Designed miniproteins, single chains, continued (4). Designs and how they scored, part 12

Each design is a single chain, and the fold is of that chain. pLDDT is the mean over its residues in the fold that is shown.

## One batch from the design tools (miniprotein)

Design m12389
Fold by ESMFold2-Fast:
Structure m12389 (fold): chain A 90 residues (1-90)
Amino acid sequence: PSTEELIQELVRILRKYADSRSERIKEAVNYAYSKGIHFETLKKALEQYAKDNPSDFDPRNPQNDGFTSVEEVINFAKEYYLSLGGEYSE
């Protein structure tokens, strides 16, 4: 699939109605890792999701699961991605 198609699927996972944002982020990371998607593509999907859904980063939203910024979400996703054996080239 194209990078754009992969970004759209990751955004779909992140938008899925769920108990917590951290669990949705983990699902997106698990999907990315299982498909051999590079972290940079996952990062772009997270940034696109944040741009399209700014209210989901409101600290008053219980589904936000304590995340206060897109940077915190990206860092959480990166740590989890690396914990699965994913590679991130700086």
Scores: mean pLDDT 71

Design m12390
Fold by ESMFold2-Fast:
Structure m12390 (fold): chain A 97 residues (1-97)
Amino acid sequence: SMEREVLGEAFELLLEMEKAGVEEAEAYERLARLLREKGYEELAEAFEFAAEFLREGLDALELDEESKEKLKIVQEFIRRLARYAREELGLDVGFTE
């Protein structure tokens, strides 16, 4: 499983970005940088693709299977962060949708 330390740092970064009103695409690029620095290259690449997808308005119906899998990886990580916040920090956060 992913290190609790990395989940904590990612969650804190998301809270800081929410307070600052950062756009979702920029938030994903900042998360990708953090994840790459922590050695999670595949996850970082997935977030970089998700940021590009949002910024460029790519057609979801024309995505290949590799691109769809990257978006799924991003969604699963966001759900993991929400679960971490609830179970480890006692915070109820609604960013899993």
Scores: mean pLDDT 79

Design m12391
Fold by ESMFold2-Fast:
Structure m12391 (fold): chain A 100 residues (1-100)
Amino acid sequence: SLAELAELAERLAELIENRDLAGVRELLREQGLSEEEIEEAIRELERLWEEGRAPQVALMLRLQAHAARVNNDLEAVLAKLREVGAPQQAIDNVEAALAA
């Protein structure tokens, strides 16, 4: 779900900001990545820190998390409008906002 994606992105951003490699490994294991994939991701993250780009990646993840929450809220509103038999104009307005 978009809410789960938003939570995951924020957790990853916090771990990157804190330079918590052990936390990043654990989070990726929870998501079902192999140990090889995890170590490749850690090497890439260490490269980003060396290049001074890790704070920008963390900020981007936080912005993506915010966007995902906004979209999740709009999708929940759309589902509720359909459930209660709202006027088609109201449904069309929310669908247009999601498509933008």
Scores: mean pLDDT 77

Design m12392
Fold by ESMFold2-Fast:
Parts: structure tokens; C-alpha cells; sequence
Structure m12392 (fold): chain A 75 residues (1-75)
């Protein structure tokens, strides 16, 4: 996935345009990717990405989440 594809996906999930994603906005995408990797706990992956526990995920946290999912595929 290119940086442009990551930015486009983020913008598509950011329904309210505030520059962050809620758990509800990101959950369908994470569930789809997690299911392809055999991971049942998509909610846990989001909890790990939400490092400050405020219930929102910024672009840097979103990219880190995607990189973590890619690393799990390699394992």
C-alpha cells in the first residue's frame, strides 16, 4: 500500500473531516484486514493503536496500525 493509498483510505474513513478517526469509523477496515490475516481481535488492534486512550486515531497512529498488521502477516 502506497502513502497516497493510505491517505485516501484515511480520508474515506474520516466521515466528519476532523483529521482523526473514531473507533467506529476504523473498525470495518481493521476487521476486514484482520480477518484476512486470521486475527479475531480487531478491537484489540485498535486499542493498541489508540496509545493515549482518547477513543480517536490520528493519521500517524493509523499508519502504525497498518504497519503492525503487515508485520503480523509476515510472522
Amino acid sequence: MTDAEKEQLFKELDVDGDGVLSREEILPAVKTIAAQLGIADAEGLIDEADTDGDGVIDYDEFVALLDRLAARRAA
Scores: mean pLDDT 72

Design m12393
Fold by ESMFold2-Fast:
Structure m12393 (fold): chain A 56 residues (1-56)
Amino acid sequence: GMIDKGLAQISTLDGGGAAAATAKLLEDHGLPRPDVGELAKLSGAEAAARARKLLA
């Protein structure tokens, strides 16, 4: 589905790009915006994993 594609895309990004994509994915699914500064310190794979937990 669209969530799976979004998570896969985030896992290929790093830094601010991964953080921004994660925030948009969560916002598009009605969740509160995450701490973008904290997410920007993570790898894309870690940002995707956090988004997956929040979307579950």
Scores: mean pLDDT 78

Design m12394
Fold by ESMFold2-Fast:
Structure m12394 (fold): chain A 74 residues (1-74)
Amino acid sequence: MLEERLAKLDEQTEELLEYMREKGASEETLELARRGGELLKQAVRAELAGDLETARALYAEAQALLAEAYEAIE
């Protein structure tokens, strides 16, 4: 169900942003995490629309941004 998956992603992104803020993350790092979360939502929409190639590309881009955000707080 699209709404349920998107709501779960929003919750996970919010939890990640809270964690990063607690670790003293910069606004630039928080923006990377927000952008990553947004791309994950776009990937889920593409996947449910049957566009698996676009979904894979968006998942890869989202993971790259989230990895960069995590590296910035280590």
Scores: mean pLDDT 82

Design m12395
Fold by ESMFold2-Fast:
Structure m12395 (fold): chain A 81 residues (1-81)
Amino acid sequence: AMPSDFELLNALMRAIAAKDHATALALLRQLLDRWLRESSAESVRAAAQWLEDLLGDLAHLLSPATLAEMRALIREAVARA
C-alpha cells in the first residue's frame, strides 16, 4: 500500500533532521504530487502555506540551496493547483 500523508510527513521530518537532503526532496515531491492528484486546489494551497511555514522553522537544518529547491517545488505545486 502507498504510505499515508502522515507517514510521508514523518519520513520527511526524519530526513531533514538527518540532513539527508536527497531523501527529503524525494519525499516532498511524492507528498506534493499526491496532494495535486487527490486534493482540491484550495486544500493544496492551504497545505503549501503550512509547509512553507514549517520549512521556515526548520531552515537552520537545511542548506540554503536545499531550502530554495524545496520552496520552488512547493510554489510549482501551488501554480499547478
Scores: mean pLDDT 82

Design m12396
Fold by ESMFold2-Fast:
Structure m12396 (fold): chain A 64 residues (1-64)
Amino acid sequence: GDVYARTTAPVAVTGSGEGVIAAGVVVRVLERHDDGTVLVELAGSRFFADEAALRAATEVLEVR
């Protein structure tokens, strides 16, 4: 199902450009990879984050 998470701290990302997702932002978790990266979606754009960094800086909101 679809997983949504809110950032509690800034998260560094790559993909649709390099950048930082600010704290308090809701992202959709699309895919977890065995290499420790996670594909997330924010406002129609897709980004890669480090799984450990994302886990430390997010709260799970919904699982569908």
Scores: mean pLDDT 77

Design m12397
Fold by ESMFold2-Fast:
Order: structure tokens, then C-alpha cells, then sequence
Structure m12397 (fold): chain A 76 residues (1-76)
């Protein structure tokens, strides 16, 4: 996976989260998302898509976010 793909996937996951987030979940995502984004990007650049997916699932904490991230990784 390229840096561009990692950036796109992270941006799309955050977009999905933003459109469906309750205020309380928004705060939780804001608290963890910078670290999750950093480590997810690093994992994707190293080719470890499974670790990246797990980190993004934790950041989103939604079933829709998890499924969206899975679909993006499968499209690779």
C-alpha cells in the first residue's frame, strides 16, 4: 500500500465517522484518532493491513466504520 492509499483510507474512515457520530462518540474519536491514524498509516506503509484495520476499528468504534475500512483494504 502506498502513502497515498493510506492517506485516502484514513480520510474516508474519518469522513464516514463524522457523518454518523453522536457528540459523545465524536469526543472519543478525537481523543484516540490522532494516534490511531499515525499507527494505521505506518502499518499500511509496512504492508501490515491487518494491524491497520484493527487500529481504524478502534478509532471509529462503529460497525459501519469497521465495514468501510474493510472494504477499502479489500479494494487494494
Amino acid sequence: MTPEEAAFMTAELLRVASTTIDPSLREEVAETSPMARKYAREALLAGDVDTALRLLREAAETEEGQEFARKLLEER
Scores: mean pLDDT 55

Design m12398
Fold by ESMFold2-Fast:
Structure m12398 (fold): chain A 68 residues (1-68)
Amino acid sequence: MSELEKELQKLKEEGASEEQIKLFEELHRLDREGVRAAIEGRDEELAALQARSAALKAELAKQGITVP
């Protein structure tokens, strides 16, 4: 089980909303795409993916959830 899957399970047990779970799943998707972009040397796309990830982390933090 991945670290994100463990984190999602913990959030569900702590009463996280469906919206919060979707935001965590989106963060995982962006992270995977970011790793691919980095490996392929697509720096502009990597920067865009990182910006989206930061925006989602900010939204989760606004809701009282911090992502490491």
Scores: mean pLDDT 76

Design m12399
Fold by ESMFold2-Fast:
Structure m12399 (fold): chain A 94 residues (1-94)
Amino acid sequence: SMQRVRDSLQVGRDTINRLARQMGITDQVNQTIDLYKQKGLNVAVGSIINTNEHPMEIGLKAMNKVAMGKATEKDVLISALFYEHSVRGVRRLE
């Protein structure tokens, strides 16, 4: 169900926004999402972490760390990007 997918993505986004507020990095999250909107996913990920690993693999690892309660500030930034990217992908499937 597309609605179940959207509900799960919204819960994920709400969790990331709460963690960003608790860590004091809400401004950095907004700046990173703005970079994603202007320059794309690869540039936004590259602004957070310097690696040759595939961006989707990095995103999955970051989201898993959030789910485990072990997220760093970088994991929160990366997770915010991937939730934003996923929400946009779901909207395009309508």
Scores: mean pLDDT 77

Design m12400
Fold by ESMFold2-Fast:
Structure m12400 (fold): chain A 61 residues (1-61)
Amino acid sequence: SLSEEEQLKKIIEDAKKDVERWKNIRYKRLTEQMDDPQKAKELADKEGEERLKKVIEEILS
């Protein structure tokens, strides 16, 4: 059995992996809307960071 601390670490690790998958999908969609891969990556990364922050806040609540 995992301790509460180890369980929390696992949940956060899984959330980070989910956000990375989401960022990859978002990046591909943005490159279809704008012909600028660098700007698309910057925007996807920014949106992904905001998404991760929200998910972690919900986990820690």
Scores: mean pLDDT 84

Design m12401
Fold by ESMFold2-Fast:
Structure m12401 (fold): chain A 83 residues (1-83)
Amino acid sequence: SMKLSKEEVEEAEKLAEEMEKEPDPEKRLQKALEFFAKLFGMSEEMKEKLKKALEEGDKEAAKEVAIFLAKKFGFDVSKILEQ
């Protein structure tokens, strides 16, 4: 499991609150991408794939992000990856 410092947890909580208050789905998506990139140590390439999965419904990009997260953190995402 990833452990965060108290300051990193507080920053993540603040970003989550800002996402909940943002009515614009594009701005909310950008805040969500920054949150996940920081929390999971995602590369810029992986952030771009996550953005494509969420904005364009790109199933290939979604699979790559889900596989990355599953392998890195031991989460089972097979139900999302099933064709």
Scores: mean pLDDT 67

Design m12402
Fold by ESMFold2-Fast:
Structure m12402 (fold): chain A 86 residues (1-86)
Amino acid sequence: SAELERLREELERRVREFLERHREAIERLRKMMEEAYEAGVELDLSKLSPEEREIYDLYVKSGELAATYGDDELAALEAALEYLEA
């Protein structure tokens, strides 16, 4: 349990730092995703900046990790931290 709590705290810290660092790009990407969803079209990835594309890829990867690990929170946290480190 101590290791699980440590990994949660580390992931939360890294996520917070990432969100603050990329705040403007995240808001732009969220707006683009929302506009595409409302229009019933796929997001045009070619229109994303390199920073926005990295954020989008992280978003997709987060969904894949959640789907893959389900209730295995420790494995999901370790995989998420490894991805953020890369």
Scores: mean pLDDT 73

Design m12403
Fold by ESMFold2-Fast:
Structure m12403 (fold): chain A 114 residues (1-114)
Amino acid sequence: GAEEAYKAGEEGGKAALEGKSGVGAAKGAEAAAKGALESEGGPRGGAAAGASAAGASFSASLGDYEGAARSLRAAGHGAGKAAEEGGNKKSEEAGKKGGEEAKKAGEEGAKKAK
C-alpha cells in the first residue's frame, strides 16, 4: 500500500525529469495530494503532499522542471505517509492510488512534452 505509493512517486518524478516536463510534474503532484486528502489519511502526510504539490506548481511556473520533478516525488511520498498514518485499509488504498496517479501524470506529461 504505502510502499507502492512511495515507489510510484519516485517513478513519476523520474519520468517528469527525463521528459523535462514541469507541467507533468505539477499535475502529478496535484493528483498525489488529492489522493492523500481524500483518503482520510494522516494529517502530516496529507500536509506534506499538499505542500509538495504547491512547490511543484511553483517550480513549473518558473520553468524549473527539475524542482517540479523533485516536488512530484515528495508528493507521492507524502501520499504514502498519509496512508501509513491513517492506519486503516481505505487510507492505504487511497495513498496507493495517489502515488499511482502521480506516476501516470508524470509519465503522460513527459510523453506529451516531446
Scores: mean pLDDT 68

Design m12404
Fold by ESMFold2-Fast:
Structure m12404 (fold): chain A 68 residues (1-68)
Amino acid sequence: MSMRMDTERFREEGMRKVDELRAERDRLRALGAGPETVKMVEDKMEKAQKDTDEEVGRMERMTREIEG
């Protein structure tokens, strides 16, 4: 399997997780949830985005080293 396809799949899975957390945040806001509850979801969203970006970056570096 291509490293590029694995990287794309991982990015898509990470983006889906962030999108799910974003939807949860928006739902909680619509329901009038307190700012602390909303912030907990936002913190999870930031962590999921950071974890995805770091892993994708690692995979992209490996792909460049193999192809370069």
Scores: mean pLDDT 78

Design m12405
Fold by ESMFold2-Fast:
Structure m12405 (fold): chain A 69 residues (1-69)
Amino acid sequence: SDDARIARLAERARELGLSDEKVDRLVAVRRALLAGDVEGMAKIAEISLEEAEEALKIHRKNLETLEKR
């Protein structure tokens, strides 16, 4: 389920040393993206769309690396 995937993303982000505030923003961004609401995502996270996209891109790459090790 999407909830399980988001929970896993949050857990991995915390393991990588991200603050709870950063993790909460990452979760909000992911939920909005899954809903197809890119504008809502940026507004909910109260950060730039570019920063949110970069954070997710980096986190996705790190998750892939960690799961293979």
Scores: mean pLDDT 69

Design m12406
Fold by ESMFold2-Fast:
Structure m12406 (fold): chain A 80 residues (1-80)
Amino acid sequence: SEGERTIALTKEGEERLFEEAKPYIDEANRVGAETAARLGPVAGHRAAADLYEQKAKEGTPRVARLFRSNAGAHRAKAAA
């Protein structure tokens, strides 16, 4: 059915998106953690957000949206 096909395509699209994004997510998490260890958790979240924003400008439109979303989440945690 069309619904089953749409769900399958959505799931496959999400899996491909995460596969493409994973190295950059791992990099942002590492940079954030290293910065947090030196300068505290607020600085760590800001560093991760900055990296995601940079990668969003360099990446494909598909992964750029995910990176901007992740940057926003880190900015929110830094502001709390």
Scores: mean pLDDT 77

Design m12407
Fold by ESMFold2-Fast:
Structure m12407 (fold): chain A 70 residues (1-70)
Amino acid sequence: KIEELKENALKNIDEALRAEHEGNMEESKKHSNEALKNMKELKSVSSPEEFEEAVKEFEEHARETEERLA
């Protein structure tokens, strides 16, 4: 469902950024790829407007997570 795809994308974004901060580039890449997969699935089941809003949420969440880890 849409909510599960959003939650999975956010989790993978967090794990990718955390792994990057820890210097684990392989894990970062793995989680980044999973996040992209979740976003592609979300795009296929969402309206263009809903997907655009979700992307903005993901971008803001990633920015906040980066600031929190720094």
Scores: mean pLDDT 81

Design m12408
Fold by ESMFold2-Fast:
Structure m12408 (fold): chain A 89 residues (1-89)
Amino acid sequence: APAPAPEELPDEELRREYERLVEEGIRRIEREGLDEEELRKKIIEDIPGLKSLSEEDKEKLLKMAENKESAEEILRFIGEILLRKRLEK
């Protein structure tokens, strides 16, 4: 079984930490000059296989990629999914 965290952060601190991680990821992509079209292609190809995401979250991510949303907006949505799942336990 996965080991439980020795300490739990308040929900507000957890949210801020996840927001920081998402922002860091976005800035890293911007610095590295990652192609938005290649990122969208990867999301379309890989998202259906991710068991950690709900089918509703997968559909929304696929729709965002199909609608040519920016890489930053897609990453923000992924961060929101991860934060939501963490807070839902």
Scores: mean pLDDT 63

Design m12409
Fold by ESMFold2-Fast:
Structure m12409 (fold): chain A 68 residues (1-68)
Amino acid sequence: MSLLERAREAVDRLVAWAEKEIGPEFAERLKQRGDELLEKHKNASREEQLKAFRDFFKEAMDELDAAL
């Protein structure tokens, strides 16, 4: 699988978790941000994708912890 495909799966799993634990409104906002990130970086270099996805997931996890 490409890095982009793995990031897509990770976003989908994180969104599903957020929907279950926090609620659909929070999950929808997280999904929109994730979709934007993936779209923005779909043609970026592997290095740029790795940095962007890492930073996104770190921020998303911090927001999830704060919302729980």
Scores: mean pLDDT 81

Design m12410
Fold by ESMFold2-Fast:
Structure m12410 (fold): chain A 61 residues (1-61)
Amino acid sequence: MKTIVKTVEVPTPNPLAVAEMEASKLDVPAEVSEEDGVAYLTYTDADGNKVVVKIVPVEAA
């Protein structure tokens, strides 16, 4: 199993809510957590890799 880390910047004051919404769209169980205003979405993809998505809040304009 490989660990894949992805960073996405999202225009939101609540990155944890975005992570929970994205987790609900997955066909696999996902774990969500938040640390210092950054949300982390962790799940296993179709190839058996552990995927960690780092959701960083940014200003939309």
Scores: mean pLDDT 77

Design m12411
Fold by ESMFold2-Fast:
Structure m12411 (fold): chain A 68 residues (1-68)
Amino acid sequence: MKAAKEGEKKAEETGDAESLIKAAEKAIENKDYESALELLKKAGKLTTNQKDAQRITALAIRAIGELI
């Protein structure tokens, strides 16, 4: 279902990179790779450490790999 969209909107309101990463994982699980990439871009701007940045990068590579 579209639960990932609700998570995305709430994550933006919260301003939390972790919430955006979690929403992106849900989008990838639902094969919404475009939505996942948008969420990961937002999370990348909010991240405060390298671990989150690496997680975001890994998920983005996965989403891009599924799109092409």
Scores: mean pLDDT 71

Design m12412
Fold by ESMFold2-Fast:
Order: C-alpha cells, then sequence, then structure tokens
Structure m12412 (fold): chain A 100 residues (1-100)
C-alpha cells in the first residue's frame, strides 16, 4: 500500500538524520496527499544530509480541510499548504526548512 511505502521512506529518512512525526488519519488520505507528504520528507532528508545535522519534521494531515502542515520542530517554522501541494509549493517548503 502507499502507507507501507510511506513508512519505508520514513525509515530511510531516519537513517539520514530526519525524525518524522505524522499526525492525522492517513487511511483517509488521497494518493496525491501521501505523495506530497513523501516529497516533503525527501526534501527534509536532503537538507539534513546537506547540513550534516539531525532534523525533526512533523507532518499533519487535515483530510476535511484538504491541508498538509509541515513543521520544522528545531526552528519552530510551520508551513501549511492547501490541497495537493504543487512542485513549486514543495520547493518553497524545502527552502523554508533550509533557511530555518
Amino acid sequence: SLIDLLNELIATAEKLGVKVTLKGDLSKATKEQIGAIMMGIMLAAGEAVRRGEPRHLTVELDVEKNEVTLTDEDSKTTVTVKGAPTAEELLQIGEILENA
């Protein structure tokens, strides 16, 4: 399932120094929302590797509002994207996490 793939990606990201906390009922998530979450995790993992320091990322899914919220727990920076995030919105999240 997509949830199994997401869990495998989280395990890989943790090996790269990213602790991922997921909030919300992912069983109700669309494939597009799960894809957006996976992209956010991959961007955070890239930044952890680039900086050589561990990171903690919290991802909250609000299925009813169709919103994904990403929080960098180390910097306390939070970004909320509505609907399925676009590539541009995911790049913006990556830039915020990089500069936080």
Scores: mean pLDDT 73

Design m12413
Fold by ESMFold2-Fast:
Structure m12413 (fold): chain A 58 residues (1-58)
Amino acid sequence: SEKAAEELAKLAKEAHPEWSDEEAYELGKVVVENAEEAGATAEQAVEAAKESVKTFEY
């Protein structure tokens, strides 16, 4: 799920431009791993993160 982690990293960087690329990628990787352990797909994790990141802009 490298592509899913990279997509999540891009979303994290858009919401938090102050984060490093490594920090954003680590968050993306953790989100994918947690979703897969919960029985969700990597694609579902990306979709949920897109909704979450857009809502978390304050």
Scores: mean pLDDT 72

Design m12414
Fold by ESMFold2-Fast:
Structure m12414 (fold): chain A 94 residues (1-94)
Amino acid sequence: EEFIKELKEALKAGDVEKVIELLENSGPQIPWTVILPSIIDLLVSKGELTPEQALEILTKLAEHFAKKKYSGKVLAKTLEDYRKILAEKYGLPL
């Protein structure tokens, strides 16, 4: 519960290093492939995060997790796919 609030604050600040730290320390119970896109979409819809900032965060997270084994590579692919959807939705260049 506490790290979800901390995660939202890190995302709003564009602190990708802190987001990575929180995701890696969260434990296996959280389906980040579902939860993380949902949180980002909510923050963008509220105007707390610009689509451009969200796209940059998604790019950096996908690049980081693509270098990891197992679930990290699945998360990277999910974030890359969502990045493409977000860019298309808001008319942003990839």
Scores: mean pLDDT 77

Design m12415
Fold by ESMFold2-Fast:
Structure m12415 (fold): chain A 77 residues (1-77)
Amino acid sequence: SNTQQAQQYINQAQNYLNQAKNSTDPDTAVSLLSQASSYADQARRYAQNSGDSSLISQVDTLTTDINTTFTDIVRQM
């Protein structure tokens, strides 16, 4: 279902985001954030197709966290 696909992609994006936050190498962190962003984009499509406002909100929060993390990493380079 769209709901199950959205949740799977949210989980994948969150895993890559967590790896990026734990990386001590900025180039590695940016690569991991790129993967997190790609999975978050896929999660967004499934969440929107599901009509589940909770899933859409989770993806919005995740996207904000990815963008904030990217900004923080770039400022350290």
Scores: mean pLDDT 88

Design m12416
Fold by ESMFold2-Fast:
Structure m12416 (fold): chain A 91 residues (1-91)
Amino acid sequence: VSQLWQQFEQLDDEMRQLIEKAYEAIKNGDIEEAQKYKEQLKKLREQLRGLVAQLKAANADPKQLTIAEARLIAIEGEIFVIERQIKKLEE
């Protein structure tokens, strides 16, 4: 459980950095870089989904599970916003 939570924290930090990079690419009009970071975020989202499932199976602390599930929802929302902003740059 503690190892799974540590993996979650590392993955969450990596995803936060990619979100910042994606928004910076969008701000600079760099569609290729924004698309690249979006695809990396989608791959990490699937890893996060797997970790959330493992935390549930391991009967992790309810507070930790709530945080992990909230982060998964937040990341899905950020990916949707990034996709929307990229589409606006392509117009």
Scores: mean pLDDT 85

Design m12417
Fold by ESMFold2-Fast:
Structure m12417 (fold): chain A 85 residues (1-85)
Amino acid sequence: SAKEAAIAELRAEVDRLGALADEYIARLLSQGTPEARQLAELLRQQMTALRAWLDEKLPTMSTEEVRAVLEGLRAVVAELEAALA
């Protein structure tokens, strides 16, 4: 269905965001400071919270709402990829 396709694309984009977060976490941990370790842990917790929130909300969302979230995530991923390049 159109909704299933949109959800699959959204999950793929969340996985891309997760990969970027993992790269940023690795860079933070390489700094060896307590502040960088705290930020790395916060980012891990935020990614876990985002995935949990999406799993809760996706069954209640329309196809158009899923597409809107996907578009927003794609914009964030593109900006982070550019910033980390």
Scores: mean pLDDT 86

Design m12418
Fold by ESMFold2-Fast:
Structure m12418 (fold): chain A 72 residues (1-72)
Amino acid sequence: KPKILPLDRTLSTLVALSILKGSRISVSELAEALDLPQSTTSRRLNEYAEAGVVRKERVGKTTYVSLVKIEP
């Protein structure tokens, strides 16, 4: 069963960037903004995806992340 994760500052920053750009955010771009390795950022996002908070998708070698709808 997926665990419920609290919305931390990292995820809040991702949300803000996504809204400001009006598009999906790549894991590479988020990693640069957080000054973290892409592998670490991708790992964190996997946990959020399992919790149903975000959706990860891979296009070629680039992984994108987007928020899951709030609707039930």
Scores: mean pLDDT 66

Design m12419
Fold by ESMFold2-Fast:
Structure m12419 (fold): chain A 79 residues (1-79)
Amino acid sequence: SDIDVAVKGLQDTKKTLEEEKKKFLEQGNYEIAKMLEEIIEKIDKAIEERTMEAVNELQEYLASRSPELAELLEEEKKK
């Protein structure tokens, strides 16, 4: 079903983000790690609810946070 495909995609994305968060924590980049944790928590909520409405809300949230995350990553490169 469409929801099963969406949930599988979210599970794969969550795994990638958890690995990236661990790398930033090891580097002492707590601000980026915190943002990744907030994104992971939103993904977990969508997986738990298992509805297309929750998936769509998550997609809107991720689109709104992508510019902020990109800016933080650029700031870290300048250190």
Scores: mean pLDDT 79

Design m12420
Fold by ESMFold2-Fast:
Structure m12420 (fold): chain A 91 residues (1-91)
Amino acid sequence: SNFEEVLRLRRELGKIADREVTREEVEEALEKILRQAREEGLSNEGLGLTPESSREEVEEAVKRLLRAALEAYRALQEGRVEEAEAIDRAV
């Protein structure tokens, strides 16, 4: 489900956020996530995606998921748990 993909992205972001990372590491993680999302069928009408979605459309959707996951993670770190949960549910 989309929620499971968000949780997976949060875990990957958690590993990144737990240490100083380079831009290259972020780009590599993003490419890996994009590859897995395409292979595992991150395709959902709620995200505006179909099985025929282009690489660019999948990248845009994954970037939205990453931004939401990062925002939720930061909200959680700041003690805004309810907001973090709302962000996860919205994606």
Scores: mean pLDDT 57

Design m12421
Fold by ESMFold2-Fast:
Structure m12421 (fold): chain A 72 residues (1-72)
Amino acid sequence: SALDQQIANLRAFLEDTKKLYEEGKISETQAKFLLFSALVGAELLVRRHPDNAEARALLEELKKAMEEFKKK
């Protein structure tokens, strides 16, 4: 479905962003901006599909990733 593809694309984007940051290819500021953009997208998906477990799981993963950056 289109929703499943959107969730998959956003998850891939999260993993690619983490990898680029871990490899030193992007700055912390760039990583935070990209993760925040993905977080907004996931929040919109959850708002439209509040009973979708995959969308909620993605939102929680993005919140967790953002919290890791707050420590730095």
Scores: mean pLDDT 83

Design m12422
Fold by ESMFold2-Fast:
Structure m12422 (fold): chain A 80 residues (1-80)
Amino acid sequence: IEETVENILKGLENLAKRAEELGDTDFAKEIRDTAQKLRDKVEEARKLSPEEAQSKLREIATEGANAAVKGRRKILELEK
């Protein structure tokens, strides 16, 4: 699960970089703010019991994956 979360966070940073390249700096900032919020949630999850941490990390992974899907759609629209 940690590797999955790391890959999602890397994906969000790549989307933010792409948004900047396309001139949408506001959207790039939104993606980075989302990634930072997810990183903060990961740190909080690590303070929980192993069972609670695993559950919370799965929620974080789902949230991050959804953000990445929406971000990719927005990038495709900006590229047109």
Scores: mean pLDDT 78

Design m12423
Fold by ESMFold2-Fast:
Structure m12423 (fold): chain A 55 residues (1-55)
Amino acid sequence: GSASEEVIEAIVEYLERNPNATPEEVLAFVKSLGSKSSPEDAARAGVRAYLERLA
């Protein structure tokens, strides 16, 4: 299943403020949100959404 839209939005906002964030920092942020979905899958979805926004 896809990550929740709320988690994806939070990751996009984080990346907008920290465009040079490492995968480790993104994963730590996702884990801090207490999401029940896979942190890695949520991070990937958020990064993808952020990159599509820049295109």
Scores: mean pLDDT 76

Design m12424
Fold by ESMFold2-Fast:
Formats: C-alpha cells, structure tokens, sequence
Structure m12424 (fold): chain A 64 residues (1-64)
C-alpha cells in the first residue's frame, strides 16, 4: 500500500542515519511489506527492529 511505501522510505532514512546501513529504498520497501504481511499487528518499534535485522542480512549479501 502507499502507506507501507512511505513507512519504508522513513525507515530507510532512519536506518541509514542511525545505523549506516547501505541498502536501496526498494529493498527496504520489500522487507517492510513482507514483515507487515507476516506480522499484521506489528507496531512501528517492532517493525523497525525486524527491518533492521533483515537489512543487516541484505548488507551481508551485498558484501559478496
């Protein structure tokens, strides 16, 4: 949804600024969507933690 895409952009910016994660906005949008689909009752803080974990895994793949 459009709300998910905006949330993903916000998370991308915050994760880049706070944790220095070098991933694309599209990768973040995809991970946010998957996490929300699997956890429909997730709150923003829990979503942020799960997205961070998934992005750390994506960063490991980008280092290959």
Amino acid sequence: SKELEELAKKLAKELFEKYGLNVTDKDIEEEVRKIVEENPNINFEELYKKVKEELEKLKEEYLK
Scores: mean pLDDT 67

